# Ledger of designs, part 6: designed miniproteins, single chains, continued (5)

Each design is a single chain, and the fold is of that chain. pLDDT is the mean over its residues in the fold that is shown.

## One batch from the design tools (miniprotein)

Design m16176
Fold by ESMFold2-Fast:
Structure m16176 (fold): chain A 85 residues (1-85)
Amino acid sequence: SLRQLAAQLEAAIEAGDLERAEQLLRQLIDQIIKESFAKIDANPELLSAEGRAQYEALKALNAEQLEKLKEQAVEELRKEVEEER
């Protein structure tokens, strides 16, 4: 579950285990996106007509954007942990 992954991520950060925190953060991002897309696909009426057009455009670029988001999140995590340790 997302709650379990988030709790594990927090524990890894507190322990200073950067390698585990990075792995958990990547998994958490994947799970959030997967669940969000599944929810929108199951309930398309949650989106306005404009929102649907934006959602379709986002899905077309998803693989490249997802990898960039993961890389940026990992870099920010590393910076924050280094500043606190």
Scores: mean pLDDT 76

Design m16177
Fold by ESMFold2-Fast:
Structure m16177 (fold): chain A 70 residues (1-70)
Amino acid sequence: MDLSSLGSIPGISPELAEELQRASSEVLEELEPAVVALAMNHPRLREFLERLRAKSTLPEARRLLDRLLA
């Protein structure tokens, strides 16, 4: 998931973009064990997440994707 586009959306301040990224990160952190288990059992999902990680330029999104793929 490329969250860097949030900062470039007209009408969205950098502060608001960071807030939305943090909220998304918190939700993913709560779901992390389930998502990791799904990725381990579904190679196609893991491959999709790897593609998203390659496109992610935001530290928070990158960190979450790295953990989901670990």
Scores: mean pLDDT 61

Design m16178
Fold by ESMFold2-Fast:
Structure m16178 (fold): chain A 63 residues (1-63)
Amino acid sequence: MKLEITEKDGLYEATGTVGDVTEVRTGPTLEEAQKAGQEALARAQELYERALKAREVLLKYAT
């Protein structure tokens, strides 16, 4: 898992990556961007796990 925070034009951009899944959040302050970044990581983790489960279902049921 990787969290990166960058500042651009007065906004903070937080990028959370889990495997091949990337989620981006923005905030007007570093503190808000850090909180949003943690939410981005949690969402990326959820999507990554969902993709793994979807593959497992497709292999078993072709649904």
Scores: mean pLDDT 78

Design m16179
Fold by ESMFold2-Fast:
Structure m16179 (fold): chain A 84 residues (1-84)
Amino acid sequence: IEELRKELERLVAELQKAVDAGNYDEAVTIARKVAELVEKIAPVDPEGAIRAYQALLDAAVKTKHPEILKAASRVFKAVREATL
């Protein structure tokens, strides 16, 4: 659980770096990994999941990439189901 939280923080940081560097293909790959991890961790770390969601929204706005927006949608659904 603690290892998954650290991995989520690492992936969010790498997502932001990829977006800022203009590496959109890398950002899409990282966004999908963030969504997969949040689907597992949201019930035990809803705050971390919400931060990941915000990072994915920022990435989607900056890249205008539909795959990153889909990842954000997956995270939003996971957060809603975990927090009710």
Scores: mean pLDDT 81

Design m16180
Fold by ESMFold2-Fast:
Structure m16180 (fold): chain A 99 residues (1-99)
Amino acid sequence: RPFAPLSPEAVAAMLAALDEGKKRIDEAVKQGKISKETGDEAKRLLDRAAENVRKGTLIDASVAELTLAVGAVTSPNPVVREILRETLAKVSAAINAAE
């Protein structure tokens, strides 16, 4: 099923989760919990995940999940790792609901 099309509802749910993740990054920068540079890097990762989700196939959504999973493990800042981990959980839930 790697090239199976995702429902517009599943795509919208994943994009909403990624947008929420970006808002949480912006709030963490505003609160001084992370630097602007760290926040900008995390938002670029979320934007790359969103680009994959917009392609609308299961394999592209899986690439978005992998991107978030790598970021959740490798990001040096624990606040960024937690936001990416929670965003990953929501994206994975939206994919699983679409099956």
Scores: mean pLDDT 85

Design m16181
Fold by ESMFold2-Fast:
Structure m16181 (fold): chain A 62 residues (1-62)
Amino acid sequence: SLDSILAYIEKQKERSDPELAAEYDKIMEDLQRNKDDSLKTLELILRAGELDGEAALKKYKG
């Protein structure tokens, strides 16, 4: 469900840098606004995945 996706992204946001946290907020807002658009929802989920990768790299590189 959308609520489950939003909960997952919120959890990833809590683990990220403040700069990345703002991008996660934007993705969550865009997901809520575009919930009836399956292609847009997929794009936003993929974008969140890209941010997860950036957060992981920053955590390990210091």
Scores: mean pLDDT 79

Design m16182
Fold by ESMFold2-Fast:
Structure m16182 (fold): chain A 104 residues (1-104)
Amino acid sequence: DRKAEREKARKEGLEKVARFREVLAATARDREAGLAKLDALIEEEAKELMEKYNMDENSAKATAVLRVLRLAEEEIRRGTRPEAARLVREHAEEQLEKIKIPVK
Protein backbone atom coordinates (compact mmCIF):
# COMPACT_ATOMS: atom_id res chain seq x y z
CA ASP A 1 0.00 0.00 0.00
CA ARG A 2 2.02 2.94 -1.38
CA LYS A 3 -0.32 5.63 0.01
CA ALA A 4 -0.14 4.24 3.57
CA GLU A 5 3.67 3.92 3.31
CA ARG A 6 3.99 7.56 2.17
CA GLU A 7 1.73 8.82 4.96
CA LYS A 8 3.67 6.77 7.55
CA ALA A 9 7.06 8.07 6.31
CA ARG A 10 5.80 11.68 6.33
CA LYS A 11 4.37 11.35 9.86
CA GLU A 12 7.58 9.71 11.15
CA GLY A 13 9.70 12.49 9.60
CA LEU A 14 7.54 15.26 11.08
CA GLU A 15 7.54 13.53 14.49
CA LYS A 16 11.36 13.34 14.52
CA VAL A 17 11.68 17.06 13.66
CA ALA A 18 9.10 17.91 16.36
CA ARG A 19 11.00 15.85 18.96
CA PHE A 20 14.24 17.60 18.04
CA ARG A 21 12.57 21.01 18.43
CA GLU A 22 11.31 19.92 21.87
CA VAL A 23 14.95 19.16 22.77
CA LEU A 24 15.94 22.68 21.62
CA ALA A 25 13.12 24.26 23.66
CA ALA A 26 14.07 22.22 26.75
CA THR A 27 17.79 23.07 26.33
CA ALA A 28 16.92 26.79 26.08
CA ARG A 29 15.09 26.55 29.44
CA ASP A 30 17.41 24.09 31.25
CA ARG A 31 20.65 22.99 29.63
CA GLU A 32 21.06 19.79 31.69
CA ALA A 33 17.44 18.67 31.19
CA GLY A 34 17.59 19.48 27.47
CA LEU A 35 20.83 17.56 26.93
CA ALA A 36 19.36 14.58 28.84
CA LYS A 37 16.43 14.61 26.38
CA LEU A 38 18.97 14.75 23.53
CA ASP A 39 20.75 11.65 24.91
CA ALA A 40 17.39 9.83 25.09
CA LEU A 41 16.58 10.86 21.49
CA ILE A 42 19.97 9.55 20.26
CA GLU A 43 19.46 6.22 22.10
CA GLU A 44 15.93 5.80 20.68
CA GLU A 45 17.09 6.57 17.11
CA ALA A 46 20.07 4.17 17.49
CA LYS A 47 17.74 1.36 18.64
CA GLU A 48 15.48 1.93 15.61
CA LEU A 49 18.51 1.82 13.27
CA MET A 50 19.74 -1.42 14.86
CA GLU A 51 16.31 -3.06 14.47
CA LYS A 52 15.40 -1.70 11.01
CA TYR A 53 18.81 -1.82 9.27
CA ASN A 54 20.63 -4.47 11.36
CA MET A 55 23.37 -1.96 12.24
CA ASP A 56 25.92 -2.58 15.00
CA GLU A 57 25.53 -0.41 18.13
CA ASN A 58 28.46 1.93 17.39
CA SER A 59 27.40 2.53 13.75
CA ALA A 60 23.77 3.09 14.84
CA LYS A 61 24.81 5.59 17.54
CA ALA A 62 27.12 7.41 15.09
CA THR A 63 24.31 7.62 12.50
CA ALA A 64 21.85 8.95 15.12
CA VAL A 65 24.39 11.59 16.26
CA LEU A 66 25.07 12.63 12.63
CA ARG A 67 21.31 13.10 12.07
CA VAL A 68 21.14 15.29 15.21
CA LEU A 69 24.13 17.34 13.96
CA ARG A 70 22.39 17.86 10.60
CA LEU A 71 19.17 19.02 12.31
CA ALA A 72 21.11 21.33 14.66
CA GLU A 73 22.98 22.94 11.73
CA GLU A 74 19.67 23.51 9.91
CA GLU A 75 18.10 25.16 12.99
CA ILE A 76 21.21 27.37 13.48
CA ARG A 77 20.91 28.43 9.82
CA ARG A 78 17.20 29.25 10.29
CA GLY A 79 17.94 31.25 13.45
CA THR A 80 15.56 29.12 15.55
CA ARG A 81 16.91 29.11 19.14
CA PRO A 82 20.48 29.41 17.81
CA GLU A 83 22.11 29.25 21.28
CA ALA A 84 20.26 26.03 22.19
CA ALA A 85 21.00 24.54 18.75
CA ARG A 86 24.71 25.39 19.18
CA LEU A 87 24.78 23.68 22.62
CA VAL A 88 23.03 20.60 21.18
CA ARG A 89 25.53 20.49 18.27
CA GLU A 90 28.49 20.75 20.69
CA HIS A 91 27.14 17.93 22.90
CA ALA A 92 26.45 15.74 19.83
CA GLU A 93 30.02 16.33 18.54
CA GLU A 94 31.40 15.17 21.93
CA GLN A 95 29.20 12.04 21.77
CA LEU A 96 30.44 11.27 18.23
CA GLU A 97 34.11 11.51 19.34
CA LYS A 98 33.45 8.89 22.08
CA ILE A 99 31.95 6.37 19.62
CA LYS A 100 34.41 3.74 18.43
CA ILE A 101 33.83 2.72 14.80
CA PRO A 102 35.37 -0.71 13.99
CA VAL A 103 38.58 -0.38 11.97
CA LYS A 104 38.31 -1.94 8.50
Scores: mean pLDDT 78

Design m16183
Fold by ESMFold2-Fast:
Structure m16183 (fold): chain A 90 residues (1-90)
Amino acid sequence: SRLQQLRQELAELSQRLKEVDPEFARRVAQRLTALAIRLIGEGKSNAEIYREMSRALREEADRSPDPEVAELLRRMSDIYDEISRLLEEE
């Protein structure tokens, strides 16, 4: 399915980020997890949660001094946005 393909690509990008900057990858993962927990507590839909995580990743990309890290984060943001759109179709 398209969702399975997107999940696989996201896992591969996440692994690449860990190889480039493992400390930063861990901090980003923690921030996204905290954001997701907060939004779940606020009663947000899965689509809204993925959209907000996409936005957070884009903001991190725009602030990143490392162009390779920025590009990986931007690609991950795009995947989260696509997952959000697919969930909205349900």
Scores: mean pLDDT 87

Design m16184
Fold by ESMFold2-Fast:
Structure m16184 (fold): chain A 72 residues (1-72)
Amino acid sequence: MSLEERIRKLLAENFSPEVAREAEKILELALAGTPLAELIERVMELAREHKLSPGQLTLLLTMVHELWLERQ
């Protein structure tokens, strides 16, 4: 199973379909080597817009950080 498929499944299990779609875009930016500060800003914007729980925010930040490290 591809990393992309696993990420989509995790997002679908923990987020609404709309939030999962937006989160997937941020994770794709992390894989593209976007600066970590910009990625964090995008996650915080998504969290404010959709009122993410602390658990959802922590999970998304962790996934973004892990993927960003993979590209460095």
Scores: mean pLDDT 80

Design m16185
Fold by ESMFold2-Fast:
Structure m16185 (fold): chain A 92 residues (1-92)
Amino acid sequence: SAAAALAAYAAANRAARLAAIRADVFQLMRDGHSASEIEEWLRANYPAIDQPVLDEYINTRLQPLIDTAEALRKIGDEIDAELAKRRAEELA
């Protein structure tokens, strides 16, 4: 039916948009951007018609990955700070 064909086309277009968003997010994460910078970039660089799809993706798929990347970055910073402290204590 025409309705089934239209639904399939809409689903394929949504999947393609989500794949593009995911690719951009992974590239921005590889480039060292923070979670806040990635969200701001996506909202600025995707048109208004894609914002509802973007909101759903950020909240359900992207946010847990961004939160994990930020948590790992913070742990790395804490390790670096502890190593710097130990070095300072050794030199005192």
Scores: mean pLDDT 77

Design m16186
Fold by ESMFold2-Fast:
Structure m16186 (fold): chain A 102 residues (1-102)
Amino acid sequence: SLVEEAKEMDAKINEAYEEGFEKAIEVAKELGKDTEYGKMAYLALTAKKLIEKGEKLEEAEKLLKEAEELHARLMARVAGLPEEEAEKTTPEDMEAEAEALR
């Protein structure tokens, strides 16, 4: 299950975060080599590091946008949408889907 894979990856990243923020980035980067969830987490954590340093804010914004787009596609796949439709899914589309399930 994609949800179970995401939970396992999230647990590994959170465990690494307890050792340090940079360790969490390293674990997310390794997971991101083979998984979209890992890539999303790596982009989000890297953007957070840049924001905290007050450096390359435009680059950080681009990384956050890429992470949000990957997250939207991943959530669409979890919802069982075809890959072609998942690739076109936006964060706003996923919020509308979640609202409909409430």
Scores: mean pLDDT 72

Design m16187
Fold by ESMFold2-Fast:
Structure m16187 (fold): chain A 92 residues (1-92)
Amino acid sequence: MDRAQRYRQLGDRYESRGDLDLASRYYVVSAVHYGLNGDWESARRQAQRALDLDPNNVAAWRILSQSLRRLGDYETADQYQRQADRLQRQLD
């Protein structure tokens, strides 16, 4: 839906300005909205973009894991979910 694309465009705008933390957060929000629309390939792509900018973005690891699970890549999804859980414990 249109909200996923709007949040992606907002992420692109902040990335172009060098605000990588905000860009990563908006790519996660975009990925969540793509997932809500059932577009798990686009959700995966936006989650990967978020991680490319901020590998400590726990939410990006979680939505990437969820997207991979919905796409049938259960083994990688489980590995990335464990990575999110480990990172969350280290950042707390």
Scores: mean pLDDT 87

Design m16188
Fold by ESMFold2-Fast:
Structure m16188 (fold): chain A 76 residues (1-76)
Amino acid sequence: GLVELTPEQRAEAEELIARAHELMKEADKSPKSKDPQVVARIVALHLRMVAAINQGDLEGARRDLEELEKLVEELK
């Protein structure tokens, strides 16, 4: 099952997930996001972040979000 987070940790996790969704929407605006390899990288980072949150690893989730932000910036 999912690791039980404190209300504060849950709020942070929700913010991290929301930011990842916004970054994925931003990436979708780039023609470079049509590349299957780019799509696979975005999906892998998002899934890794969600897995980290499910394990209570918010530090890992923040690192995965930073990697996603860097990837999306490279698509501009």
Scores: mean pLDDT 82

Design m16189
Fold by ESMFold2-Fast:
Structure m16189 (fold): chain A 86 residues (1-86)
Amino acid sequence: SREELLEQTKLDAVALAIRTEFDLAKRILDRVGTAAQQAEMAALGAKIDALLAQMKTASVAEQRALMDEMVALAERVKAIVDAAMA
């Protein structure tokens, strides 16, 4: 249905935004972050990639739950970047 297509489009857009923001954050931390911050960023990236892989085979309802986890990871990414740029 149109509603299912719109929901999937929104989920895809949010996932893309989180991955894009992560890639930018990693570039910043590669230049100014501590070794500990860079290690945490690598671990967060692996978790984001695992969630994105799960989303490819998940139902829309399952993707919503996985998206909540991705948002939490994105908030942690932002906190690390804010700390590194302080």
Scores: mean pLDDT 87

Design m16190
Fold by ESMFold2-Fast:
Formats: C-alpha cells, structure tokens, sequence
Structure m16190 (fold): chain A 70 residues (1-70)
C-alpha cells in the first residue's frame, strides 16, 4: 500500500540522514558523501510524490524545505 511505502521511505530518510551525519563527522571521501546525499535527495523526492498523492501538504513543505539545504 502507499501508506506502507510512505512509512518505509520516511524510515529510510531518517537512516540516510544519520548515515550522512556519521560520514561527514568521520571525513569519508567526498565521492561516498555525495552518494549518500544523492540517495537522500531521491528519497525526499519519492516522499514528496507520495505525500502529494495522500494530500499531506505539511510533509510536502517539510521535505521541499530540506531539499533546499542541498
């Protein structure tokens, strides 16, 4: 269901945000940091699409704001 996919993508986004934080803190190669950023951007875009489909305007605005940080 779209709801299960939505929850799964939200969990993935939190995990990727934590992974990015650790990667930057440990000074991983820029190529690996960029890969995590790219995956996070893709995950945010998928969350935005599902949030729009579900009529969740607050979540759309939240993740659009986060995308502007990249």
Amino acid sequence: SDTIKYVALAVRAVGLEFELWIAEKKGLPEEEIQRIRDELVETYNELIKLAEKLGDKETVEHFKKRLKEF
Scores: mean pLDDT 86

Design m16191
Fold by ESMFold2-Fast:
Structure m16191 (fold): chain A 60 residues (1-60)
Amino acid sequence: MLKERLKILLELNPDLVLDIEKLSEESGVKKSTLTKIAKELDKEGEVIYDEKKKEVKNAK
């Protein structure tokens, strides 16, 4: 599932910062879908989503 894959990717690469627009372009996944997943994972404490920068990274 896309949400679990994003979580695992960031857990394995804790210094990685992913730009939603770039990730959408490279993966073919809709920007709106990635944003929803990032916000949901942020709510769960798994990642940090910066809405102004549209970036997601590991929570810690």
Scores: mean pLDDT 80

Design m16192
Fold by ESMFold2-Fast:
Structure m16192 (fold): chain A 65 residues (1-65)
Amino acid sequence: SKEERFKKEFEELEKILKEVGGEIEVKDGVVTVTAENKSPKSASAITSVAIKAISFGYKAKIIDK
C-alpha cells in the first residue's frame, strides 16, 4: 500500500536526517522536518525528505532550528 511504502522510505530518510542532527514528525497528513545545522549536507537531506513527502501526497513543513 501507499502507507506501507511511505513507512519504508520514511525510515531510510529518518536515518539520513539523524546524521545531520535533524528529525522528522508525521502528524495529520503533514511531514515536519526540523534540522539544527544548515550545512550543504543538511540542506540536501531536508530537501530530499520534503520532495519524498509531497510525492506520497503529504504536506511538507520545514522548521529551521
Scores: mean pLDDT 74

Design m16193
Fold by ESMFold2-Fast:
Structure m16193 (fold): chain A 73 residues (1-73)
Amino acid sequence: SMEDILAQMNAVPEAEKEEALKLIKEATNSGIKPKDSSKVAEVVGMALRLTVMGDTSVTAEDIRKKLEELGIL
């Protein structure tokens, strides 16, 4: 429900959201072309789930690993 979504948004620690945003910023500023550009959308989706939707099943570490797999971090 909408109430559950709002509650979840408060469940993710601010430090975790900040780390995820920092990783995305570093990847964006790297100038490195990703190994598979089609998978960039997957990373963006993970970042939105963590930072906007409060999805506790996604971590900043998961985002970091995916960016490293893409060769952009």
Scores: mean pLDDT 72

Design m16194
Fold by ESMFold2-Fast:
Structure m16194 (fold): chain A 92 residues (1-92)
Amino acid sequence: APPLTPEDYLVITTATKIGENRYEVDTLVLGESGEMTYTRKEVEVENKEELIEKMIELAKESLPYPPEELEIVEEKVEEEGDTITVQLIVRP
């Protein structure tokens, strides 16, 4: 994994299943300079692939930059029971 630069953000997004096609998504954004943002949103998706795409979308939306200007430097997906965690390193 590449080291964080001063411009990079570590984003940890966790989705917990709350219904058949419904998930509660917790997004934690950490900048190298100590900025921290936490958001929680409920999403409805048809499959795991769509869920992961939505989690990445929400992660990008949590940063103070247009999503199209953000680059994903690293992506790690972990599954445990009814939870999926996506860890991203995002660069403006």
Scores: mean pLDDT 78

Design m16195
Fold by ESMFold2-Fast:
Structure m16195 (fold): chain A 70 residues (1-70)
Amino acid sequence: SEREKALEEVRKLLEELTGRKFQSDEDILAAARELSPELAEVVERILKGENVRYALSQAKYLLRLIAASR
């Protein structure tokens, strides 16, 4: 599904950014919350299947900003 593909993309980007490995949706969401409240909101939308393509685009944008700030 689009939701599962989007979560896989977010998982890979979070693993690259943090050096940690995540397999559960809960772990992905927890990591997002640690990095940014805005990222967490977007990941929650993906988890709920809400506007998944737009939410994924926003997540990628936020993750790029976070990476640039490290």
Scores: mean pLDDT 84

Design m16196
Fold by ESMFold2-Fast:
Structure m16196 (fold): chain A 100 residues (1-100)
Amino acid sequence: SLAAALGAAAVALGAAAVASEDGREAAELAIAAGALAARAAELATTPAEAVLAYVGGVLAVEAGREAVNRGEDPAAGAAAALTGIGAVIEAARKLGRPPV
């Protein structure tokens, strides 16, 4: 599905961002991961799709927060973290149990 493909891409780019030793590269990858995770979360209709969006969002937040801490481009890091938070919230809502 498109949601699964975007979620998987978000996880891959987010993991690369966390692993990157180049702060500029890390920030660019984190922004891309956050955007893909947010779109994946919007499109997710299954728990598996929502989990990929959630993980991608978490990785974007981690990489974005680290970019802010390094001080190289705090605006880009903050943008990645905020977008990642949005993806995590939306994915978590879709992973919640229906009301009993």
Scores: mean pLDDT 83

Design m16197
Fold by ESMFold2-Fast:
Structure m16197 (fold): chain A 70 residues (1-70)
Amino acid sequence: SALELQARVARHDLAEAVEALREKGAEDLAKQAEELGRQLVTAIREGDFARARELAAQIRRLAEEAGISL
């Protein structure tokens, strides 16, 4: 289903972003991204598009603060 595909893509992108944050030594940002990412995957699985969009935006802001493009 489209939700399953979106959840898989989000999980993959999140894992890469968290790894990149850790490589840069941004451990606190990496932990925040992991927590928000877990909530994002849950929101996607539940079909809560508004929550998923807001969580994705928060993760993107954290990555941009560390110089990572998502």
Scores: mean pLDDT 78

Design m16198
Fold by ESMFold2-Fast:
Structure m16198 (fold): chain A 61 residues (1-61)
Amino acid sequence: SPEELREKLEKEHRERFRKAVDAYLASNPERDTPENRARLDKNVEEGARKIAESEVAEAQA
C-alpha cells in the first residue's frame, strides 16, 4: 500500500540522514551541543517524512 511504502522509505531516509548527521558532528565536534542535536534530530525526522511522502506521490504518478 502507499502507507506501507511511505513507512519503509521514511525509515530508510531517516537512517541515511542519521548517519550523515553523526558524520557531520564527528567532523565538527564544536557543533555537538544539546541544542544543535535537538535541531538536527527534528530536521532528520521532518526531512525523512517529507521525502518519503514525495517519493510515494511520484510512485503513484
Scores: mean pLDDT 84

Design m16199
Fold by ESMFold2-Fast:
Structure m16199 (fold): chain A 100 residues (1-100)
Amino acid sequence: SKELEAYEKIIALVEETLAWLQRNHPEATEVIALVQQALDQFKKALEYLKNGDYKKAIIYETAAYLHLAGALVEAERRGDEDTAEAIRNLLKKISEIRKS
């Protein structure tokens, strides 16, 4: 389904962003933790979607977005512009997937 494909693409993008952060900004521990929490929540959303629990899928997807927003705020607060831009680009790509 289009929804399953969208979640799988989103998870892959979050995993890629997390790996980039861990390699290039390992000192950004709070940002990395928030992106990891978002990844865990997107994975839970996918499992609920696969089980037909659309309401829980939406709840976990929403929680994941809040964690990514928190990661952006934390990166900006620390002045880590490369990290902030990586999260902004991730959020933009997710928005594009969800609008398709």
Scores: mean pLDDT 91

Design m16200
Fold by ESMFold2-Fast:
Structure m16200 (fold): chain A 71 residues (1-71)
Amino acid sequence: SPDEQAARDLLEAAVLKPQPADPFALERLAKSDPQRAALLSKLLSDYAAANPDKALDANTIALVAEHFQKT
């Protein structure tokens, strides 16, 4: 899906340019936009299912959540 592709592009960018993320980005997203937080959780789950040999670190997840919070 386009949303899964966007999440994958963000994950790839975060891997190539590791940088500190807001560790509370996902919590903040859940409070400000619970529907978008649910969508992100689903996209991350779908990504993990499609890529069983690749682990997502907490910082990468936080970066994706931060981008989703920004629109």
Scores: mean pLDDT 69

Design m16201
Fold by ESMFold2-Fast:
Structure m16201 (fold): chain A 94 residues (1-94)
Amino acid sequence: MAEREQEAIRLTKEGIKLGKKALEAADNGDFDTAEKYVDEIVKLAERAEELGFYAQAAVLYKMASVVYRKLGQTEKADELEKKAEELRKKAIES
């Protein structure tokens, strides 16, 4: 349904915007701000997953993994990257 698709788009756009801000903050050495933004991206990814928006959730988890890796949180980045790959497969199989 169009309404469901629009909600998925809104969640993804907000997450992408936060991802850009997180990466810019990290590049400027503002790791506290970068961590705040990436934590919000994870919450958006979790919400998308709960709603069954697996493709969108995969994009958001992958974005969060990139930010955490840049912040030196490698194990957390690896976990989120694995989750993104699992959700991407689920989106294709659905």
Scores: mean pLDDT 84

Design m16202
Fold by ESMFold2-Fast:
Structure m16202 (fold): chain A 64 residues (1-64)
Amino acid sequence: SEEAQRAGAALAAALRAAGKTVEEIAEYAREHILTEEQLELLKEIADKLIEIGDEIEKRLEAER
């Protein structure tokens, strides 16, 4: 449905934005708050959020 397409696109955009924000905050916090292991884990999570967002967008485009 049109509504499902719209909701999926919004979710994909939100996941990509969240992943980018996590990367930026993690880099800023590197020297003050985060251990190296925590930074690597956050980068992995951020990459996965962006990946899932991209996969959702590709799936929605394929169903047009």
Scores: mean pLDDT 77

Design m16203
Fold by ESMFold2-Fast:
Structure m16203 (fold): chain A 67 residues (1-67)
Amino acid sequence: QLEGDILAAFAEIYLALAKMDLSRGDVEGAKEAIEKAREISDQLEAMGFTDEAERIRKAIEELEKEV
């Protein structure tokens, strides 16, 4: 579905930004980007895109271990 694909892409962009922020030592910026990705994951789950939401949440968990 178009909406699910677009939302997943935005979540991936925020996760990439979070990784860049962490590499720079910008923990606050990384946390903001992670929160944006989480909001998108919650929206995906609410819309029935559970596989996409789960994939994004796993990526968030991996990043949160570094924060």
Scores: mean pLDDT 81

Design m16204
Fold by ESMFold2-Fast:
Structure m16204 (fold): chain A 55 residues (1-55)
Amino acid sequence: PKVTLTIDGKKYTLEGEKLVVEGKKIIDTTTGEVVELPKEYPPLELDLKKVQDEV
């Protein structure tokens, strides 16, 4: 499923099943896509399959 994140007014759309925030980057572990963030954020891991099942 698509995930849209809004950070400092900029939208980022990722289609992978797992997303990891690593300092200044968001990494889609399924597609290998990397999105650079404007500044460092706390580490975060999103498993989109698990979130969909746990609503």
Scores: mean pLDDT 65

Design m16205
Fold by ESMFold2-Fast:
Structure m16205 (fold): chain A 111 residues (1-111)
Amino acid sequence: MEGETRTVAATEEAIEAALLEALEKVKDSINEEEPLTVSVIARAPDGTATFVARKEFKTYEEAARWAAREAHRTLATTDAASVHVVISQGDRVLVTARVTRDSAVVTANTP
């Protein structure tokens, strides 16, 4: 299903806040007994996708903060055109974000 999408500034703080808001919107779809998995993928200007990192978190706050930091760091330290963040639980994608140096687009996948 198409989720609710929000565009925010490409600051670490704005991305973290938007990810937290998106997770709160999908909280009824989250199993509190399972960790959240955050995956970070960089996309080069030629369209090449590179897996950057994956990490598990028990809280929304830790997941959002780490995701925002890693997206911002990747854009600051590499030539990537964009960074894609996927927050999932098992096979379910809960929140996605596309981050560029100018903006971040965050999508909450509401069922």
Scores: mean pLDDT 83

Design m16206
Fold by ESMFold2-Fast:
Structure m16206 (fold): chain A 106 residues (1-106)
Amino acid sequence: EEVEKKIKEIEELRKKAEAGDPVAQARLYWIQGQAYYLKGLIALAEGKVDEARKYFNLAAESYRKTAEYYRKAAEQSTGEDSVRYRKLAEEAEKNADLAKQAADDL
């Protein structure tokens, strides 16, 4: 039931992203970045260094896309929403840098 709810939320985000909603696009890339980062950690725990490096790099790319789309959302917004989206873009860039560092340290 919780898995079905999350799948439905992802499907709704995808439809909004396809319609050009930058917040929906940012949220999808954030989820993708988290998934790749977890796959990297699992690969590392299994001693699969090359696979871990690949997934950490994919996570970094996904987080950089998240930052790009949150910046677009901020440009299209005003007031508190613009400030919030800029902070989310900065957080996504920090996560991208951490994922890239994890790949480079291997």
Scores: mean pLDDT 87

Design m16207
Fold by ESMFold2-Fast:
Structure m16207 (fold): chain A 97 residues (1-97)
Amino acid sequence: MEEKKKKLLEEIEKYLEEKLSDDPELRERLLELAKKFLDLEKSEEEMEATKEMFLEIIDAMKNSTKELQEKLLESLENQYELMSNPEKYLEKLKKEA
């Protein structure tokens, strides 16, 4: 399982270097999020799906404005919070509503 996560993360990192060569900060943020999402997955199929999702996000980011990139990053961070601790995320939404 750990070896699979490492290989998928290395593939994501290589794709980030290939597509987002001019933005090391964005690459670092996306790589950290990819690692966090992969850590939530319990099956190889889910890990592969997460990799594919991040490759599509990277393609979208390459052609996006900085404003849209930040919104996509916020969306990913919110999705991670919901998946990792749904109770805490719901409490946050109630506070902000």
Scores: mean pLDDT 78

Design m16208
Fold by ESMFold2-Fast:
Structure m16208 (fold): chain A 119 residues (1-119)
Amino acid sequence: EKLDEYLDRVEKAVAEGNKEEALRIVKQALEDFPELAKLPTIVLSTDPNADEKLKALAFRLLYALLTDSPEAVKILRQLLFNTSLVPDLKTQQRVERILEVARKLAPETFEKALKELNL
């Protein structure tokens, strides 16, 4: 719920071209939710928190892209792989929405990750 509000605010900032505001929001989310500081292990079919874990992974990706981290490609590949295993359509759609934000932030990094995943 509260994490979704942070995602909505990040999407708006990115759509407005305000990368500095997007970074501020993502940084605040990581501070408010310490569990986002580590990449989650996702168990999709039986994990009642799968949705929150995927959102956490998405925030980690946004932070990496906004800070030009070399980990961004690795995180993006992990998120794309996990999204392909999502049984819940609403969770899948939310992750796809975040991936579109990532594509707008770093189109070259996104395309590189897609190419590496297909190899």
Scores: mean pLDDT 70

Design m16209
Fold by ESMFold2-Fast:
Structure m16209 (fold): chain A 92 residues (1-92)
Amino acid sequence: MKASIAASVNGQVWEVFPAEEASVDEVVDRVEELRKKAKESGQETQIAVRLEGDPEEQEEAARKMRELGKELGDQTKVERVDEVTLVTLTTA
C-alpha cells in the first residue's frame, strides 16, 4: 500500500514522512516512532496517516493503529472515504 504520515502541533506540521510504498508494519512502526518523539518533546501531537492502495492492507494498518492508540491512551479516529483510509491519533 501507499502511505503518507504527518505529525503536527497546533496545526503546524512538526514531522513528515512523505507518501511512499510501505508494508502494514512499516506504517505502524513510523507512527510509533513519531509518538516516541512526541513523548520526548512533551507536546500534544496529532498524527495523521493517509492510506491508499490495497484495501486489505489499509484495513489491517488501521486496525493495528487503533490497537496502538488504545494501548497508549491516544484518541484514535479512522475514516474511510472512497478508496482512501484516514487515521488520526491525538497524543493528548
Scores: mean pLDDT 79

Design m16210
Fold by ESMFold2-Fast:
Structure m16210 (fold): chain A 73 residues (1-73)
Amino acid sequence: KEKRRKAIWAEADAIMRALPAIVDLALAKRKGDKEAEEKAREELKKTLEEALPEVAAASEEEAELLREMIEKA
């Protein structure tokens, strides 16, 4: 069963690409800078959304989890 493994690796790659935005979001929240927080949140969602098609091709179940993470970000 390699479909789920490929989906997990695609998710890991997406998270690593999103790491700068995650750091920016954490720093913005720490400073209470709402404008910077909103921009970092949008960048995070954008990066994860760009990874969605690759995750969906490997696993629809994992793609749904990633989509929920995007909505909660």
Scores: mean pLDDT 72

